# Designed miniproteins, single chains, part 23

Each design is a single chain, and the fold is of that chain. pLDDT is the mean over its residues in the fold that is shown.

## One batch from the design tools (miniprotein)

Design m777
Fold by ESMFold2-Fast:
Order: C-alpha cells, then structure tokens, then sequence
Structure m777 (fold): chain A 100 residues (1-100)
C-alpha cells in the first residue's frame, strides 16, 4: 500500500532550481554546438535527456502529491521506473553536496 506523500515546499524550490540549472546547461550546449564543440547528434541526445528531466521537474511543481506526479508522468509517457531513476539521481547529487 503506497502512502500519499505530499510534495513539500522544499521539493518545489529544488525543482525550480533544477529547471534553472537545466536551462543554463541547454544554453551552454547550444553555444558549444554553434562553436563546433558538439555534433548535432550529440546536442540532440543531450537536449532530449535534459527535456525529460525538465518535464519531470515541471510536473512536480504542478502537483500536490506523489500520486498526482506519477499520474501526470504516465500521461506524458514517462514510466514509474524513469521517475525512480530521477529520484535516485537527485539523492546522489544531494549526497555529493553533503560530502562537500
């Protein structure tokens, strides 16, 4: 029985910070592509990966609970496994920040 876990204000703030970080990375990669440091194929893969993470973060910001997040992600074609991978990556980044 999964518990209904509310999305906290701290999680929403983290999601907004992640969105800003993704936008900054996308701009950097766009400039790297224009400068010939990235191929068009490499840029496309990076953009698609970043767009997936961005979409997950946006859904978190629009949602009040984890159940609502999962439902909206499924509607967008993102599976529970992809959500778990995103949460694991966020936890790994938080652990790295704690080590610093």
Amino acid sequence: MPEDIPITEEQKESARAMLASIDAQLEKWRKDLEAGKLTEEQYKILVETAELQRKIAEIVLESDSIVEVIKKLEEEGITLEKLKEWLKEQKEKADELNKK
Scores: mean pLDDT 73

Design m778
Fold by ESMFold2-Fast:
Structure m778 (fold): chain A 96 residues (1-96)
Amino acid sequence: MIEEKVEELKKKLDEVRQGMDHAVAHLARVDPAAARWAREQGDSLLDQAEKAIEEARKNPEKFDEYYEKAKSYIDQLQSLVDALRAWAERRRAELA
């Protein structure tokens, strides 16, 4: 179902955005340059993911193509968030 898949992607995108905000905030306390880079990369991937989701919904004939693009961007965002969170936690433990 196109509608259900689009809703799932939008939900995942919102969750990843929140995770990114938290990860960037924590990283900024120990590495402001890395945090700035991460935000710029995240904003770019968020924009690309949102565009792919809208294209998937607008073009049913090419739904799978745009769905896979959106999923790929969301997966890249999640990987970035996970890496930033791990880095920030290691730095936090080191400073404790």
Scores: mean pLDDT 82

Design m779
Fold by ESMFold2-Fast:
Structure m779 (fold): chain A 100 residues (1-100)
Amino acid sequence: SELERKIKALVEAARGRGDLLVSQAKTPAEKEAFRYLTEAEVYEIKAELTGNEKDIEKAKEAIKKAREAIAKITDPAVKALLQTGLDTIEKNVEEIEKKL
């Protein structure tokens, strides 16, 4: 379907951005945090476009894992940047859930 093609394109773009950020990250903790942040963004995209409660649940799980990974980052500037990004994703997921 047209919707499925749009989801695939946006997810592939998000994963591509995530892969680049992981490649540029300096520490294992930062690489892990970017991986989970990317998964949170992927499920946020799916939840926004589908309105599917299961995609919302997966987004929430990915947000939790990303938050745990970000907590392990030692560089305070990198940590703050990723925390801000994750807080935006979490707010978007909460807004999607309220529309259901």
Scores: mean pLDDT 88

Design m780
Fold by ESMFold2-Fast:
Structure m780 (fold): chain A 78 residues (1-78)
Amino acid sequence: SMDEELLERARAHAEGLLRYLEEVAPSLSEEQRREIIEKAREEARLAEELRDTSGLPEEVLDVALEAARRIVEIVERA
């Protein structure tokens, strides 16, 4: 189904992004780290705001929110 396809793509994209970020995070400048964290937090806020209106499956939004949370954790830890 379309919802299953969206969820599969969302998970695959998030996994790839997080793997790449874990590899490059130690090499990021302080400015780049701040920008990435700011963008991730803004994306999380937008996902929350769109939860009831986006028409996306709730599970897809949950993947996006979890990915944003993990981006912040990875970058702050590096």
Scores: mean pLDDT 81

Design m781
Fold by ESMFold2-Fast:
Structure m781 (fold): chain A 90 residues (1-90)
Amino acid sequence: MREEVIKQLEDNIAKLEKKIAELRSKGPEYEDELVKAEKQLNDTRKTLELLRAGKIDEVVKFEEKKWKEKGYPDEKIYLFTLSLKQMLEE
């Protein structure tokens, strides 16, 4: 479960790096999309680093912050954090 999550994050990083390289080759009209992709890459790398370090509570807090920024209600965020913590506690 934690190992499976790590593998999924590594795969997502590889896909984002490829997308960023393609966007950089296409020129300035894709700058906004490039910035968004770079932010997503940095966020994913941070989650992976925290997870590899065994800092599960920090991973949960980071994901909770992202869910709050997306406008999820507190009740759903609470359930999501409980589910995520359960999956990562191995």
Scores: mean pLDDT 79

Design m782
Fold by ESMFold2-Fast:
Structure m782 (fold): chain A 91 residues (1-91)
Amino acid sequence: DVIETLRWVRENLEEVLALLAAREAALLARLPEEARPHARAVFAAVREFVRRAAELGKEPSEESAEEALRLEEETRAAIEPAFRAVAAALA
């Protein structure tokens, strides 16, 4: 499952990044100025995660799947403060 996801992300990287950019733009339009830097930080981290997942998808393996899961946990932890700031601004 994770291996198939990594392969799919690699094959569809440009489309995934385009969708991410569109969603970032839509969210920024809804946020007050003080929350926009936090939203940009979240999307920058997610974009980096997607790019690294695509890289792992070049030669998918059990090791690549494990690395992708660690990367997901690391990314989630890193964006948590910024994500909470965005969520609070939307309330």
Scores: mean pLDDT 82

Design m783
Fold by ESMFold2-Fast:
Structure m783 (fold): chain A 100 residues (1-100)
Amino acid sequence: GDDEKVQRTIDAYNESMRLLQRGDYESLLERLLEAVDKGDGFSVYGMLRAMIDYLLQKGDYDSAGRISYLLSKTLSAIDNGDIEEARKYVEEAVRVAKEA
């Protein structure tokens, strides 16, 4: 249901924020790829939104903007069934956050 999807978004956001604060980019990437493989755009949205907010909190507006673009591309790829393309976008998003 929609309430379950909203809860998945919130849970994914909160866990991703914890992983980012610990510098655990490996676990963040693994979780993003799992959500992409399941076609779970709500979890993907929560995770990438956490990365955007984390970078904004650090004052890295350029990296945050880049991940915002990748979020849009990832969700579009999932909606089109282009799972391999969605995987590439989330891999790039994690790389951007790690290098920031």
Scores: mean pLDDT 90

Design m784
Fold by ESMFold2-Fast:
Structure m784 (fold): chain A 95 residues (1-95)
Amino acid sequence: DAKKILAEADKYEKEGRLAEAASLYFDLAKKYEMWGDYESAAKYVKKAAELFQKAGDLGSAGMLFLQAGMLFRKAGDDEEARKLMAESLELFEQI
């Protein structure tokens, strides 16, 4: 099922349906988090954040970069966590 969600998200991203793609990547991330795969969960939340940022939804992007940072910290990637938390703060300064 995760492979089908990933394929649909990729399709929407290629079609420029960025917010819809972001929503699917976030749903995929929740599944990986439920399975205890924090590394994959973090990567998909980050992807959702990037797509919301590209769509101009800076509020959703900021929230999701913060969430991705927390998930990378759970996965043991403190450098990526710090980078994404900084990106979140910078986006919130723009709104």
Scores: mean pLDDT 88

Design m785
Fold by ESMFold2-Fast:
Structure m785 (fold): chain A 63 residues (1-63)
Amino acid sequence: MREEHRRLGEELRREGDRALARGDFVTATRLYSEASIHYGRSGDWDAMQEASDRASQASVLGG
C-alpha cells in the first residue's frame, strides 16, 4: 500500500517533469499536485513537499 503510493507519486512526478519540459504548465501543475497527494499517502513528507513546490512553480510559470 505505502510502496504503491510512492511508486505512483514517482510516476506522476516524472510525467509532470515531461509536461514542464514541453511547456505544458497546466498539465505539469496537475501531475505534480497528484504526485504530492500520493507521496503524502506513502508517508514520504519530503517528496510530498517537493512535488507541492514544483506544482506551485509550474502554476506561476503558466500564468
Scores: mean pLDDT 84

Design m786
Fold by ESMFold2-Fast:
Structure m786 (fold): chain A 95 residues (1-95)
Amino acid sequence: SEEDMKAEIERLVKEAQELYDKTKKLIESLRKEYPNFKPEIDRIEKLIADAEKRYKDLSKESLENQLKGARYLLNAYQTALEMAERLKRFYEFLK
């Protein structure tokens, strides 16, 4: 139903916000500790920005497209977090 889709979108957006907060904190830490990784960090931030733009564009359409946008945003933030965590591990491995 429309009400069920709205509730699902709200849940996904809340989960995405929690992932965003974790990802943002990690990215800020990486920029301060590992300035040589600026290009890699910039790529992660571009992934986030591109996903946020797509979510905003889809949010102007039907509830079905809003739901697809919310899922896309959640997946993009999860991917960004994984990329940032791999970057941190890679540096620690190389010293």
Scores: mean pLDDT 86

Design m787
Fold by ESMFold2-Fast:
Structure m787 (fold): chain A 102 residues (1-102)
Amino acid sequence: MKGEELIKEMKKGMIEAVRKLVSDEAAVKEFEERLDEITKKAIKLLKEGKSPSEVADLIQSEVAATILELKRKYNIPEDVAEKLASIAMAYIEELRVELEKE
């Protein structure tokens, strides 16, 4: 189940980035909860036999929506939100490449 572990490692990396860049503990906790739900959806798609691209596209869409929503809710600065998006995209692209190797 290498794909499931890769998705979990991506989540871990994203949460570490959130904790480093976001000082509001309530915002960090909500990011963790949202990323947990995104991870569950992604693993479900993977188990249903969806392609690496479909799994990565779901994660990308859900993460982008989460960053936008929490930026508005917690007044996260634009530069912080942009850094989070860039880091998330790097993790998602690495996940896509690694899933394609399976």
Scores: mean pLDDT 86

Design m788
Fold by ESMFold2-Fast:
Structure m788 (fold): chain A 105 residues (1-105)
Amino acid sequence: SDEELARQLQEEQDRVGELRKQNVPSKEKLEAVLELLEKVLEKMVERGIITEEEAELGLKAFNSEAKPEELLRFRKTIEKIDEETLEEILKEQEELAKELYEKLK
């Protein structure tokens, strides 16, 4: 359901919020999360699920730089992506996420 996708995004935002709350703003950890999001969005563009413009809106949304209109557009784009496709993309990027976190140790 569309609500489940919104919850997954909320969980990701909550994780970023927790990292900030722990007063460990390793710029490196925040950059790793942003790099992972960028790679996920790039993979969605490669598969023709979203456009490059929609991917850019997604990055702005996560950086809290997006206008309300841009946020709404990105939300509608995400709502059209099926859960199976999203899980597959995340699974492929899980190895990259692990590599990034290892480099930051």
Scores: mean pLDDT 66

Design m789
Fold by ESMFold2-Fast:
Structure m789 (fold): chain A 65 residues (1-65)
Amino acid sequence: MLSEEQLRAMAEREARYRGVDFEEALARARAVQAGGRSASGEVTEEIGRKLREIGDEFEKELLEK
């Protein structure tokens, strides 16, 4: 599981990048952590999902540029 320090760091980054409240970003990070089983397989899948989201955003920018 992610430590509180990591959750706070992620929440601060998301709050700055997306312009949302820190508490909202922290609540989202905690919900993701609580919603899944903390197994190595799930960690790998979460990384895969994040990479896919980054890829989608990258493709969107390429199509718009």
Scores: mean pLDDT 64

Design m790
Fold by ESMFold2-Fast:
Structure m790 (fold): chain A 80 residues (1-80)
Amino acid sequence: SSEEARKVLLEAAKKVLKSYGVETSDDEQELGDKLGELLKSLGASDEEAQEAVIEAIREAEKLDAEGAYEKLKSFIDSKK
């Protein structure tokens, strides 16, 4: 379900933020803002960040939290 995919994506986002030393939040908007700021601080464009999130959403729709996490982490690592 969309609700299950949403929870998977939020778990993946929190895991990414924690791995980069960023404080997480239970608010979806604040999590999104923190993730966006992290990506921009690493030199990602708005378009690149949007594409990475879309790929993570695709994995989350399969209820694959590890896959969603790996998509986000791989994108971030490519910007180091």
Scores: mean pLDDT 74

Design m791
Fold by ESMFold2-Fast:
Structure m791 (fold): chain A 79 residues (1-79)
Amino acid sequence: DKEAVERLIEEAIRKPKELAERSKEEPVDEEEIERVKEEVERVLELLRRNGAPEEVLEEIRKTLEDSIKEVKEINEKKK
């Protein structure tokens, strides 16, 4: 069912972006960052097994990496 795959793609993109947005308003715990990362990576494995296009997998991976970098930069900015 492609519809379920599409929903997984949307969630995998949305969750990291929401985490980055939250980090601007309140501090995000390192454990929460790792949890989101692990969750998205599991979704990536599931999507790959279900034949999702490589370009979609790359987009999700980039979104995750960019969002985590943003959260870590905000957390490190103790100035």
Scores: mean pLDDT 78

Design m792
Fold by ESMFold2-Fast:
Structure m792 (fold): chain A 73 residues (1-73)
Amino acid sequence: MKEVKFVDRPETEASKIVKKALDFVKELEAQGYSDEEIARVLEKKAEEYRKQGKDLEAFIYRNLAERYRERVK
């Protein structure tokens, strides 16, 4: 199953954002989005967060997008 290795640390703003990002991905999967489409949506979301000065959110969404891109081969 998909692993996010944040279980062994205290809840931080980063862990909360990761949970929110994963919930967003689940919503996209429920809507029938492919892994490639999810990666594109996540990249767009990361760019939007970066423009808002939300660097941590941008970083998390970008890393998640890269993981989904790796699944498209």
Scores: mean pLDDT 75

Design m793
Fold by ESMFold2-Fast:
Parts: C-alpha cells; sequence; structure tokens
Structure m793 (fold): chain A 60 residues (1-60)
C-alpha cells in the first residue's frame, strides 16, 4: 500500500490547487455530493482528503 499512499499524496496536492467549485464538480463526476462548507473543511484537513480519495477509488 505504500505506492497507493504516495499516489494519494499527489492527488491531495492536485486537489488543493483546484477552486472549491472545481473540487465540487470533480466529486460530482464520481457521484459524491458535498456542500461548499464540507469542501472547505475537507481541503483544510489532510486526513479528510485521504478519506475522500479512498472513497473515490472505491467507487472506481
Amino acid sequence: MKLLDESIEEAIEYLKTLSNAEFKERLEVFGIKKSDAEISYIKKNDEKMRKLIEEIVNRL
């Protein structure tokens, strides 16, 4: 799982470069709907970002 953890780190960095609107649109493509407040909270918390990416991967 170390390779997966490194890929998650890169994904977190990429997602942090997106605006809240772009982040929300990306999540909606994977069937995940979050409010703007939830997205702002997730973007401030790396552990929440990791959990979100794991959720996306599980939906693929």
Scores: mean pLDDT 74

Design m794
Fold by ESMFold2-Fast:
Structure m794 (fold): chain A 92 residues (1-92)
Amino acid sequence: MKKALEELEKKEEELIEEDRKKAEELLKLPREEALKKLAELMAERAEEMAKFAEKLGLKEIAEKLRKVAEIYRVAAEDIEKGKALLAQLGKE
C-alpha cells in the first residue's frame, strides 16, 4: 500500500508544478474563459491520475479521482455549479 501511494504522490507533485505554469498562462485570458479551460485541464488530470491509480491497484482512490474529474467537467460547462460542488467536496 505505501509503495503505490508514494508513487502516486510523486506523480501528483510533478503534475501540480506543471499545472501551475499552465494556469499562469490561462490567467492572461478573460477570467470566465480561463476558469473554463482550467476546469477542463483539471478534469483531464484527474482522469489521468485515476488511470494511474488503477494501474497501482488503488481502486478507491481511482474512484474518488473520477468523481473529481466529473465535478471539474461540470465546472467547465457551468462554473457556478462546479464551484459549489468543489466547495462541498473540500469541506471533508
Scores: mean pLDDT 74

Design m795
Fold by ESMFold2-Fast:
Structure m795 (fold): chain A 80 residues (1-80)
Amino acid sequence: AEEEERKADARAFLAAMDAQMEKARPVAEAQDPGVGVKILEMTAERLREVAERILAGDFREEEVRQMEKELKAEVAELKA
């Protein structure tokens, strides 16, 4: 089922999260010193929330779009 595929992807994403963050952190810091790591951490927090909602079975794609919109607004404000 599509839901089980999303849950498998969410579990794989969470399992890889730490390695992904370690690779991304120095790049983020180099690109936007002082804010790049904060933006990366905010993005990771939102992605973690999405994965948790998928695993809980109370998730819709429309909710991801809303979270993406909110994250983009927060990132834009942080960079301003």
Scores: mean pLDDT 74

Design m796
Fold by ESMFold2-Fast:
Structure m796 (fold): chain A 64 residues (1-64)
Amino acid sequence: SDQDSQDMRDYFDQTIDIMRTSSRDQRRQIIIQTTRYMTGINMANPSTSPIMSEFNGILDDIMR
């Protein structure tokens, strides 16, 4: 669970850096891919649900 949590945080940090230089349409695609990746980890390890919920909220706010 610690490794999954670290992997999610590392992936999120890299995703945010990419989004800073991306168009709005590119950001939409990145959010879709990020959500799919995080959902996959969460399905395999439900203890990551709080991290997934937090990051999904941040991603939604970025697109508003």
Scores: mean pLDDT 76

Design m797
Fold by ESMFold2-Fast:
Structure m797 (fold): chain A 62 residues (1-62)
Amino acid sequence: MSMEKEKLERYKEEAREIVKWLLDGGASPDSSETAAAVYLIQQGMPLEEAQKIAKEAVEELL
């Protein structure tokens, strides 16, 4: 994967914050995962990497 480590760690933190906020608000894990993945794609992350990070964020918070 071609992202710098510092940017990757920042995106992982941002994904976790999005998932945490949505889960605290009563969103489903699936909806939270999708929202985090979409956010990461909008930041320029490839689809597969964005989905992986979003899934990992949900798994860490459940």
Scores: mean pLDDT 80

Design m798
Fold by ESMFold2-Fast:
Structure m798 (fold): chain A 94 residues (1-94)
Amino acid sequence: MKEEIAERIREMLAQGKSKDNILAVLKTGAALLSIGDQLDKFTIKKNTDDPAASSKGVKTSPLSDKEKEEFRKKAKEETARNEKLVDEAFASVT
């Protein structure tokens, strides 16, 4: 994963993109990826494969305020991890 980010940075540098633009794009992409991963966990499926112990109603009903808060917290944590990976990968390339 870190190596994938390093590859993208090398490609963007080869395309003549500035360091600041590369960082902005990748960090934006990391945030969107984090949100996308969280959203995938809430995708409604026609077949229910949730065991009783894991059923939260997330796939069949709107998220509660508490579940929305937990979602935001998880998305923020994943975004921070992805941004850290981008920073480390960028440091390894430059």
Scores: mean pLDDT 61

Design m799
Fold by ESMFold2-Fast:
Structure m799 (fold): chain A 100 residues (1-100)
Amino acid sequence: AEPSVEELLEEAGELIEEALRALGRGDFETALKLVEKALEVLKRIYEKDPEGTRERLIRWLEGIIDLLEELAARSKDPAIKARAEELAREAREMLEEMKE
């Protein structure tokens, strides 16, 4: 069954909260995986209801970018830093598309 916009919003919110908790624990690999999943869910939400969700998704993307920048600053692993920077670039591209 295809999830509703409401169900996708709940899923994205939970993924973002779990990513923040993982970052708080220093579990950078888990935080990155949760952010990747969140970004895919946000893309699906926007495709289904761009007008109804735009303002919420912009705020969530800004939060994700902040999370990824904090993760990149705190991690000592160059591979984790590079992945966080790539995801932050993708999130910024999505954010700019939504602001247009």
Scores: mean pLDDT 87

Design m800
Fold by ESMFold2-Fast:
Order: sequence, then structure tokens, then C-alpha cells
Structure m800 (fold): chain A 79 residues (1-79)
Amino acid sequence: MEEMVELAIKLNEAGYAGDLAAAAEYADKLAAFPRELLLEFLRKVRELVLERKEELEAMNDEEQLEKAKEIVREAGEEL
């Protein structure tokens, strides 16, 4: 779980920075995890994003990135 959380954070950071090579590497590593575990993690991330939708919509892109990283960590902790 911790490795999946760290890869998801790195993927978001690489995507924000426009580092497509790094983003592709982290995405490939995430895709190598068992599908059921990855889907459970992504469902939890989606649940937390929806809970914080109004807060996220009020944020700028940099604030959204930092909040997304917090949400990803929290999703990993709750699983």
C-alpha cells in the first residue's frame, strides 16, 4: 500500500510538472500492482475527492496538487 501511495503522489507531481517520461514510468509501476488492489485504492481516492469537491473547486492548481497528495495519502491509510 505505501509503495502504491508514493507512486500515485509521484505520478501527480510529474504530471503537474509536465515530466511525461517520469509520469509514464510511475504509471507503468502502478499498473503492475494487482488490479483489485489498485481499483480499491482508486475508489477510496474518488470517495475522498467527492467529499472535498467544494474545497478543491475553490483552490488554484498548486493548492489542488497539494490537496490531491493529501487525499492519496489518506486513502492509503484508510485501506
Scores: mean pLDDT 81

Design m801
Fold by ESMFold2-Fast:
Formats: sequence, C-alpha cells, structure tokens
Structure m801 (fold): chain A 100 residues (1-100)
Amino acid sequence: SKKLEEARRAIEEARRAIERGDGEAAERHIEEALLLIEEIVRENRDDEEVLKEAIELAEEARELALEAIRLGLIDVLRGIGLVLRAIGIIIEAELLLKKL
C-alpha cells in the first residue's frame, strides 16, 4: 500500500528529526504518520496483515512521541496527545482483528 510506505517514511523522518534535536519536525512527522495510520485502519478493516502493520507503526509513533517528550523536544501536553492518539489507533485495530 502506498499509504503504508508514506507512514513508514513519516516515522523515519520523525526519528531523524529527534536524532538532530528538531522538535517541530518530529511533532509534524509523528502527526503525519498518525493521520496516515488512521486512514489505513479505516480503509483496511478486514485486512489482518495490514492491520498488524498499522499496529506496529502506531507503536513506533508512540515510542517516538515518548522519546521526544523525554528529550524536551516537544511540549509535554502535545506529546501526550500524540501518545494517546497512537494508543487509540492500536486499540481500534486490535478490536478489528478480534472480529476477523
């Protein structure tokens, strides 16, 4: 899926932004990844392999948001918002997998 590739690229760009200390770029790329992952879950409700990949990407986005908070690169409240959004995606995708 093109969206899966775009989501992976957004995750990689967020990781690179964190490594160079660019909090604004990190936040933007994490938000981009989460938007793409939400669309992937919505469009692929019956696809077990795609839902599992979406969960893995959402877990990576969650870890990157937590790391950005830990390093002081993003606002704590904004960072927590990204973490909660990633958790929401994971829960939705897991509930969809249980129905398959």
Scores: mean pLDDT 91

Design m802
Fold by ESMFold2-Fast:
Structure m802 (fold): chain A 91 residues (1-91)
Amino acid sequence: TDEERRARREAEYLANAETVLAKAREAIEEFERNREAALEELAAQAGEEFARRVAELVEELRRAIEAGDRAAAARALAELEVEQARAARAL
């Protein structure tokens, strides 16, 4: 299930806690590099709800980085991967 995939990925990120914030920063930098076009492409790929969900997760990652919260960053990264996998299956 998507929940099982999320839980597994969250655990994997937490098992390498020293890199989880670095991974979160990388994800944000990639998204913000061309935010407008990225959101437009995501909406075209899997709909506006998917694009909105990704934007929300990016904001959660940003807050986790600001707080130094590795657990929050791991969860948001895992949820982002599940959303991307879900979008790929919808195509």
Scores: mean pLDDT 74

Design m803
Fold by ESMFold2-Fast:
Structure m803 (fold): chain A 74 residues (1-74)
Amino acid sequence: DLLEQLRPYVSESLYKLLEETWKRLENSKLPNAEEIREAFEKELRKLVAEKETMPQYQLEMRALAIIEDVELQL
């Protein structure tokens, strides 16, 4: 699970936001929900790849930007 791989590298509050965003995408009835989910997963995989090399503040800022991008589409 991509979210579980990020859990040690982000704050509990941010982890909760990531989980809530994921659940809203899973329950979304929007015609483009699958496309939004695929984009979300792709960006999360990039964060996972850099989780140990990226400073925590940058990782959290990127995660927030990813969440914001998804929320603007919901």
Scores: mean pLDDT 83

Design m804
Fold by ESMFold2-Fast:
Structure m804 (fold): chain A 81 residues (1-81)
Amino acid sequence: MTEDDILLRYFEAMVARVFGEAFRAKPEAQAEFVAFTRDFLARLDALAAAGDTAARQALLDEMRAWLAENKANFEPAEPLP
């Protein structure tokens, strides 16, 4: 519960930051990213309201996997001396 809440808060903060930076580069890509993020959040919220914990966990797991994969691509490896 608390862990998932922190993850969601972090996800929102990350998307807001990346969104702000990407906004200057490609506004068209921004619209797609916003739509993708909003769709995930809306679906997760609907499932939570319905009490479908199994489907909710599946969505959370998918979101977490996507975040981890995307995060690794976004953050380049730090070179060691």
Scores: mean pLDDT 62

Design m805
Fold by ESMFold2-Fast:
Structure m805 (fold): chain A 110 residues (1-110)
Amino acid sequence: SMEEVLEEVKKAAKAFLKQIKDMAKELVKRGLLSEEAQQKILAVIDEAEEKIEKAKSVEEILKVVKETVEQIKAIFRETLDEETADYIEELLDKWLEEFEKYAKEVEKRA
């Protein structure tokens, strides 16, 4: 059903955002990212999680996740060295592509 599809995609979106939170925490632990930058990322993710809860379609969830990833990339670009920022952007793009593929496969079951 569409309700079950939405719940599954929302759960996957939150898991993806948690993966980004865990990455930011590890970067702070390694001295590569400031605690201030981590707090900005956490605030962006908290807002995204609220929007995901209110989303009524897979398309709305995908839009929120894509916009959130772009905001997080901007924070990393401003706060990390160029080489680390490039690596993190490639990693985020790969994770986003995997999430989009998963969401589309789940939507086909509706």
Scores: mean pLDDT 90

Design m806
Fold by ESMFold2-Fast:
Structure m806 (fold): chain A 74 residues (1-74)
Amino acid sequence: MKEKIREEAIEAAKAGDVEKVQELLEKLGYDPEAILEVAEALGEAVLAKAPADKQEEIRAKLAEELARVRELLA
């Protein structure tokens, strides 16, 4: 059951549906692994929509934010 909610949250994140991601994460509860996977999927969606001239800057910022999330979940 929790695995299906996690899968749906990742799919919603890839689609950029932030509200659906929040709803599903609330149902899943605290799960560091799922939170990291969802954050990575959202970052990829943001990069896909970014202009070419901003992709390097956005990628660097996403790497910093993911590192902070990993520290908070450790």
Scores: mean pLDDT 73

Design m807
Fold by ESMFold2-Fast:
Structure m807 (fold): chain A 63 residues (1-63)
Amino acid sequence: SAAEERLARAAARLRAKLEEASGLPVEVEWELLDDETVRVTVKVGDTTTEFVVPLAALERFVS
């Protein structure tokens, strides 16, 4: 879907920015919870962080 493509691009941008900033391996996973809400799991080295945000907010965050 268009939303999944937008999320994939946002996740890729987030991963690239975090890899550049940290110099560590970064993994970003996402899951659609509803039409406008996404769960994002970010792993930077050995640290894992999970957050739930509106899709539009995630896109703005990585712009």
Scores: mean pLDDT 82

Design m808
Fold by ESMFold2-Fast:
Structure m808 (fold): chain A 84 residues (1-84)
Amino acid sequence: MDAKVAEFKEQVKKLPKEKLEALAKDIMEELGTEDPEEALRKALEMARRKAAELLAASTDPAEKAQIELQLRVAEATVEVLLEA
């Protein structure tokens, strides 16, 4: 739900800048880019595409809600990292 996404976003913001930078660096290395903003945007696009495919394939409302929640958590994480 929205409250859990907000709580997760606040927890990520409380991480030391050093940990946020380390996470961004790991994502850059996995995606083969030197631009942290490009790496984060690309990771988010892949997450959104995968979520859209799973939502289209799913017929269970509870499963759809879980996929949507996971996507919102991923979006919130990327937003915090891009703002840092």
Scores: mean pLDDT 72

Design m809
Fold by ESMFold2-Fast:
Structure m809 (fold): chain A 78 residues (1-78)
Amino acid sequence: REEELARLEARARELEARLAALVADPSAPKEEIAAAARELGRLLTEAFVLRAPDEAEAAEIERRGAAVTAEDLAAIAA
């Protein structure tokens, strides 16, 4: 399924750029940031499972998921 892997990676790259822009934009609602981060996390997780894992890649996936979830939950709980 290299075709699907390539598509997942391409989509993940698009979402990664989008998420970075949203995080850098103070006017972007946190809900959009959280949604983009979750989508990116899911796509990266699927791509991660389909390809040989790399330590840097795994760490980045965990970092993004944990960071966004912590901030998102804090905002929702308030």
Scores: mean pLDDT 67

Design m810
Fold by ESMFold2-Fast:
Structure m810 (fold): chain A 60 residues (1-60)
Amino acid sequence: MEKTIEALVPSSVSQEEIDRMIEAVRETLAKLGAEVTEVKIEPDPEDSNWLRITITYRFL
Protein backbone atom coordinates (compact mmCIF):
# COMPACT_ATOMS: atom_id res chain seq x y z
CA MET A 1 0.00 0.00 0.00
CA GLU A 2 1.39 3.39 -0.99
CA LYS A 3 1.28 6.41 1.33
CA THR A 4 2.09 10.10 0.82
CA ILE A 5 3.88 12.87 2.69
CA GLU A 6 3.22 16.49 1.71
CA ALA A 7 5.42 19.48 2.51
CA LEU A 8 5.14 23.16 1.60
CA VAL A 9 8.33 25.14 0.94
CA PRO A 10 8.75 28.74 -0.26
CA SER A 11 9.15 28.98 -4.05
CA SER A 12 12.35 30.98 -3.37
CA VAL A 13 14.03 27.77 -2.06
CA SER A 14 16.68 26.48 -4.51
CA GLN A 15 16.35 23.14 -6.30
CA GLU A 16 19.54 22.05 -4.46
CA GLU A 17 17.87 22.67 -1.08
CA ILE A 18 14.74 20.82 -2.20
CA ASP A 19 16.88 17.86 -3.35
CA ARG A 20 18.61 17.77 0.05
CA MET A 21 15.26 17.75 1.87
CA ILE A 22 14.00 14.90 -0.34
CA GLU A 23 17.21 12.92 0.31
CA ALA A 24 16.75 13.36 4.09
CA VAL A 25 13.14 12.09 3.86
CA ARG A 26 14.25 9.15 1.69
CA GLU A 27 16.94 8.18 4.26
CA THR A 28 14.44 8.44 7.14
CA LEU A 29 11.87 6.29 5.31
CA ALA A 30 14.57 3.70 4.46
CA LYS A 31 15.32 3.35 8.20
CA LEU A 32 11.61 2.66 8.73
CA GLY A 33 11.60 -0.08 6.05
CA ALA A 34 10.02 2.03 3.31
CA GLU A 35 11.12 3.24 -0.11
CA VAL A 36 10.21 6.39 -2.05
CA THR A 37 8.35 5.51 -5.27
CA GLU A 38 7.48 9.02 -6.54
CA VAL A 39 8.33 12.66 -5.88
CA LYS A 40 6.23 15.53 -7.26
CA ILE A 41 7.11 19.22 -6.97
CA GLU A 42 4.31 21.55 -8.05
CA PRO A 43 3.26 25.16 -7.36
CA ASP A 44 0.71 25.23 -4.55
CA PRO A 45 -2.71 25.86 -6.18
CA GLU A 46 -3.80 28.08 -3.26
CA ASP A 47 -0.64 30.25 -3.14
CA SER A 48 1.92 30.43 -5.97
CA ASN A 49 4.60 31.67 -3.50
CA TRP A 50 4.77 28.08 -2.20
CA LEU A 51 5.82 24.80 -3.75
CA ARG A 52 4.03 21.59 -2.76
CA ILE A 53 6.32 18.58 -2.51
CA THR A 54 4.46 15.26 -2.55
CA ILE A 55 6.50 12.18 -1.67
CA THR A 56 4.88 8.79 -2.29
CA TYR A 57 6.39 5.83 -0.46
CA ARG A 58 5.77 2.14 0.12
CA PHE A 59 6.67 -0.17 3.00
CA LEU A 60 8.82 -3.13 1.91
Scores: mean pLDDT 80

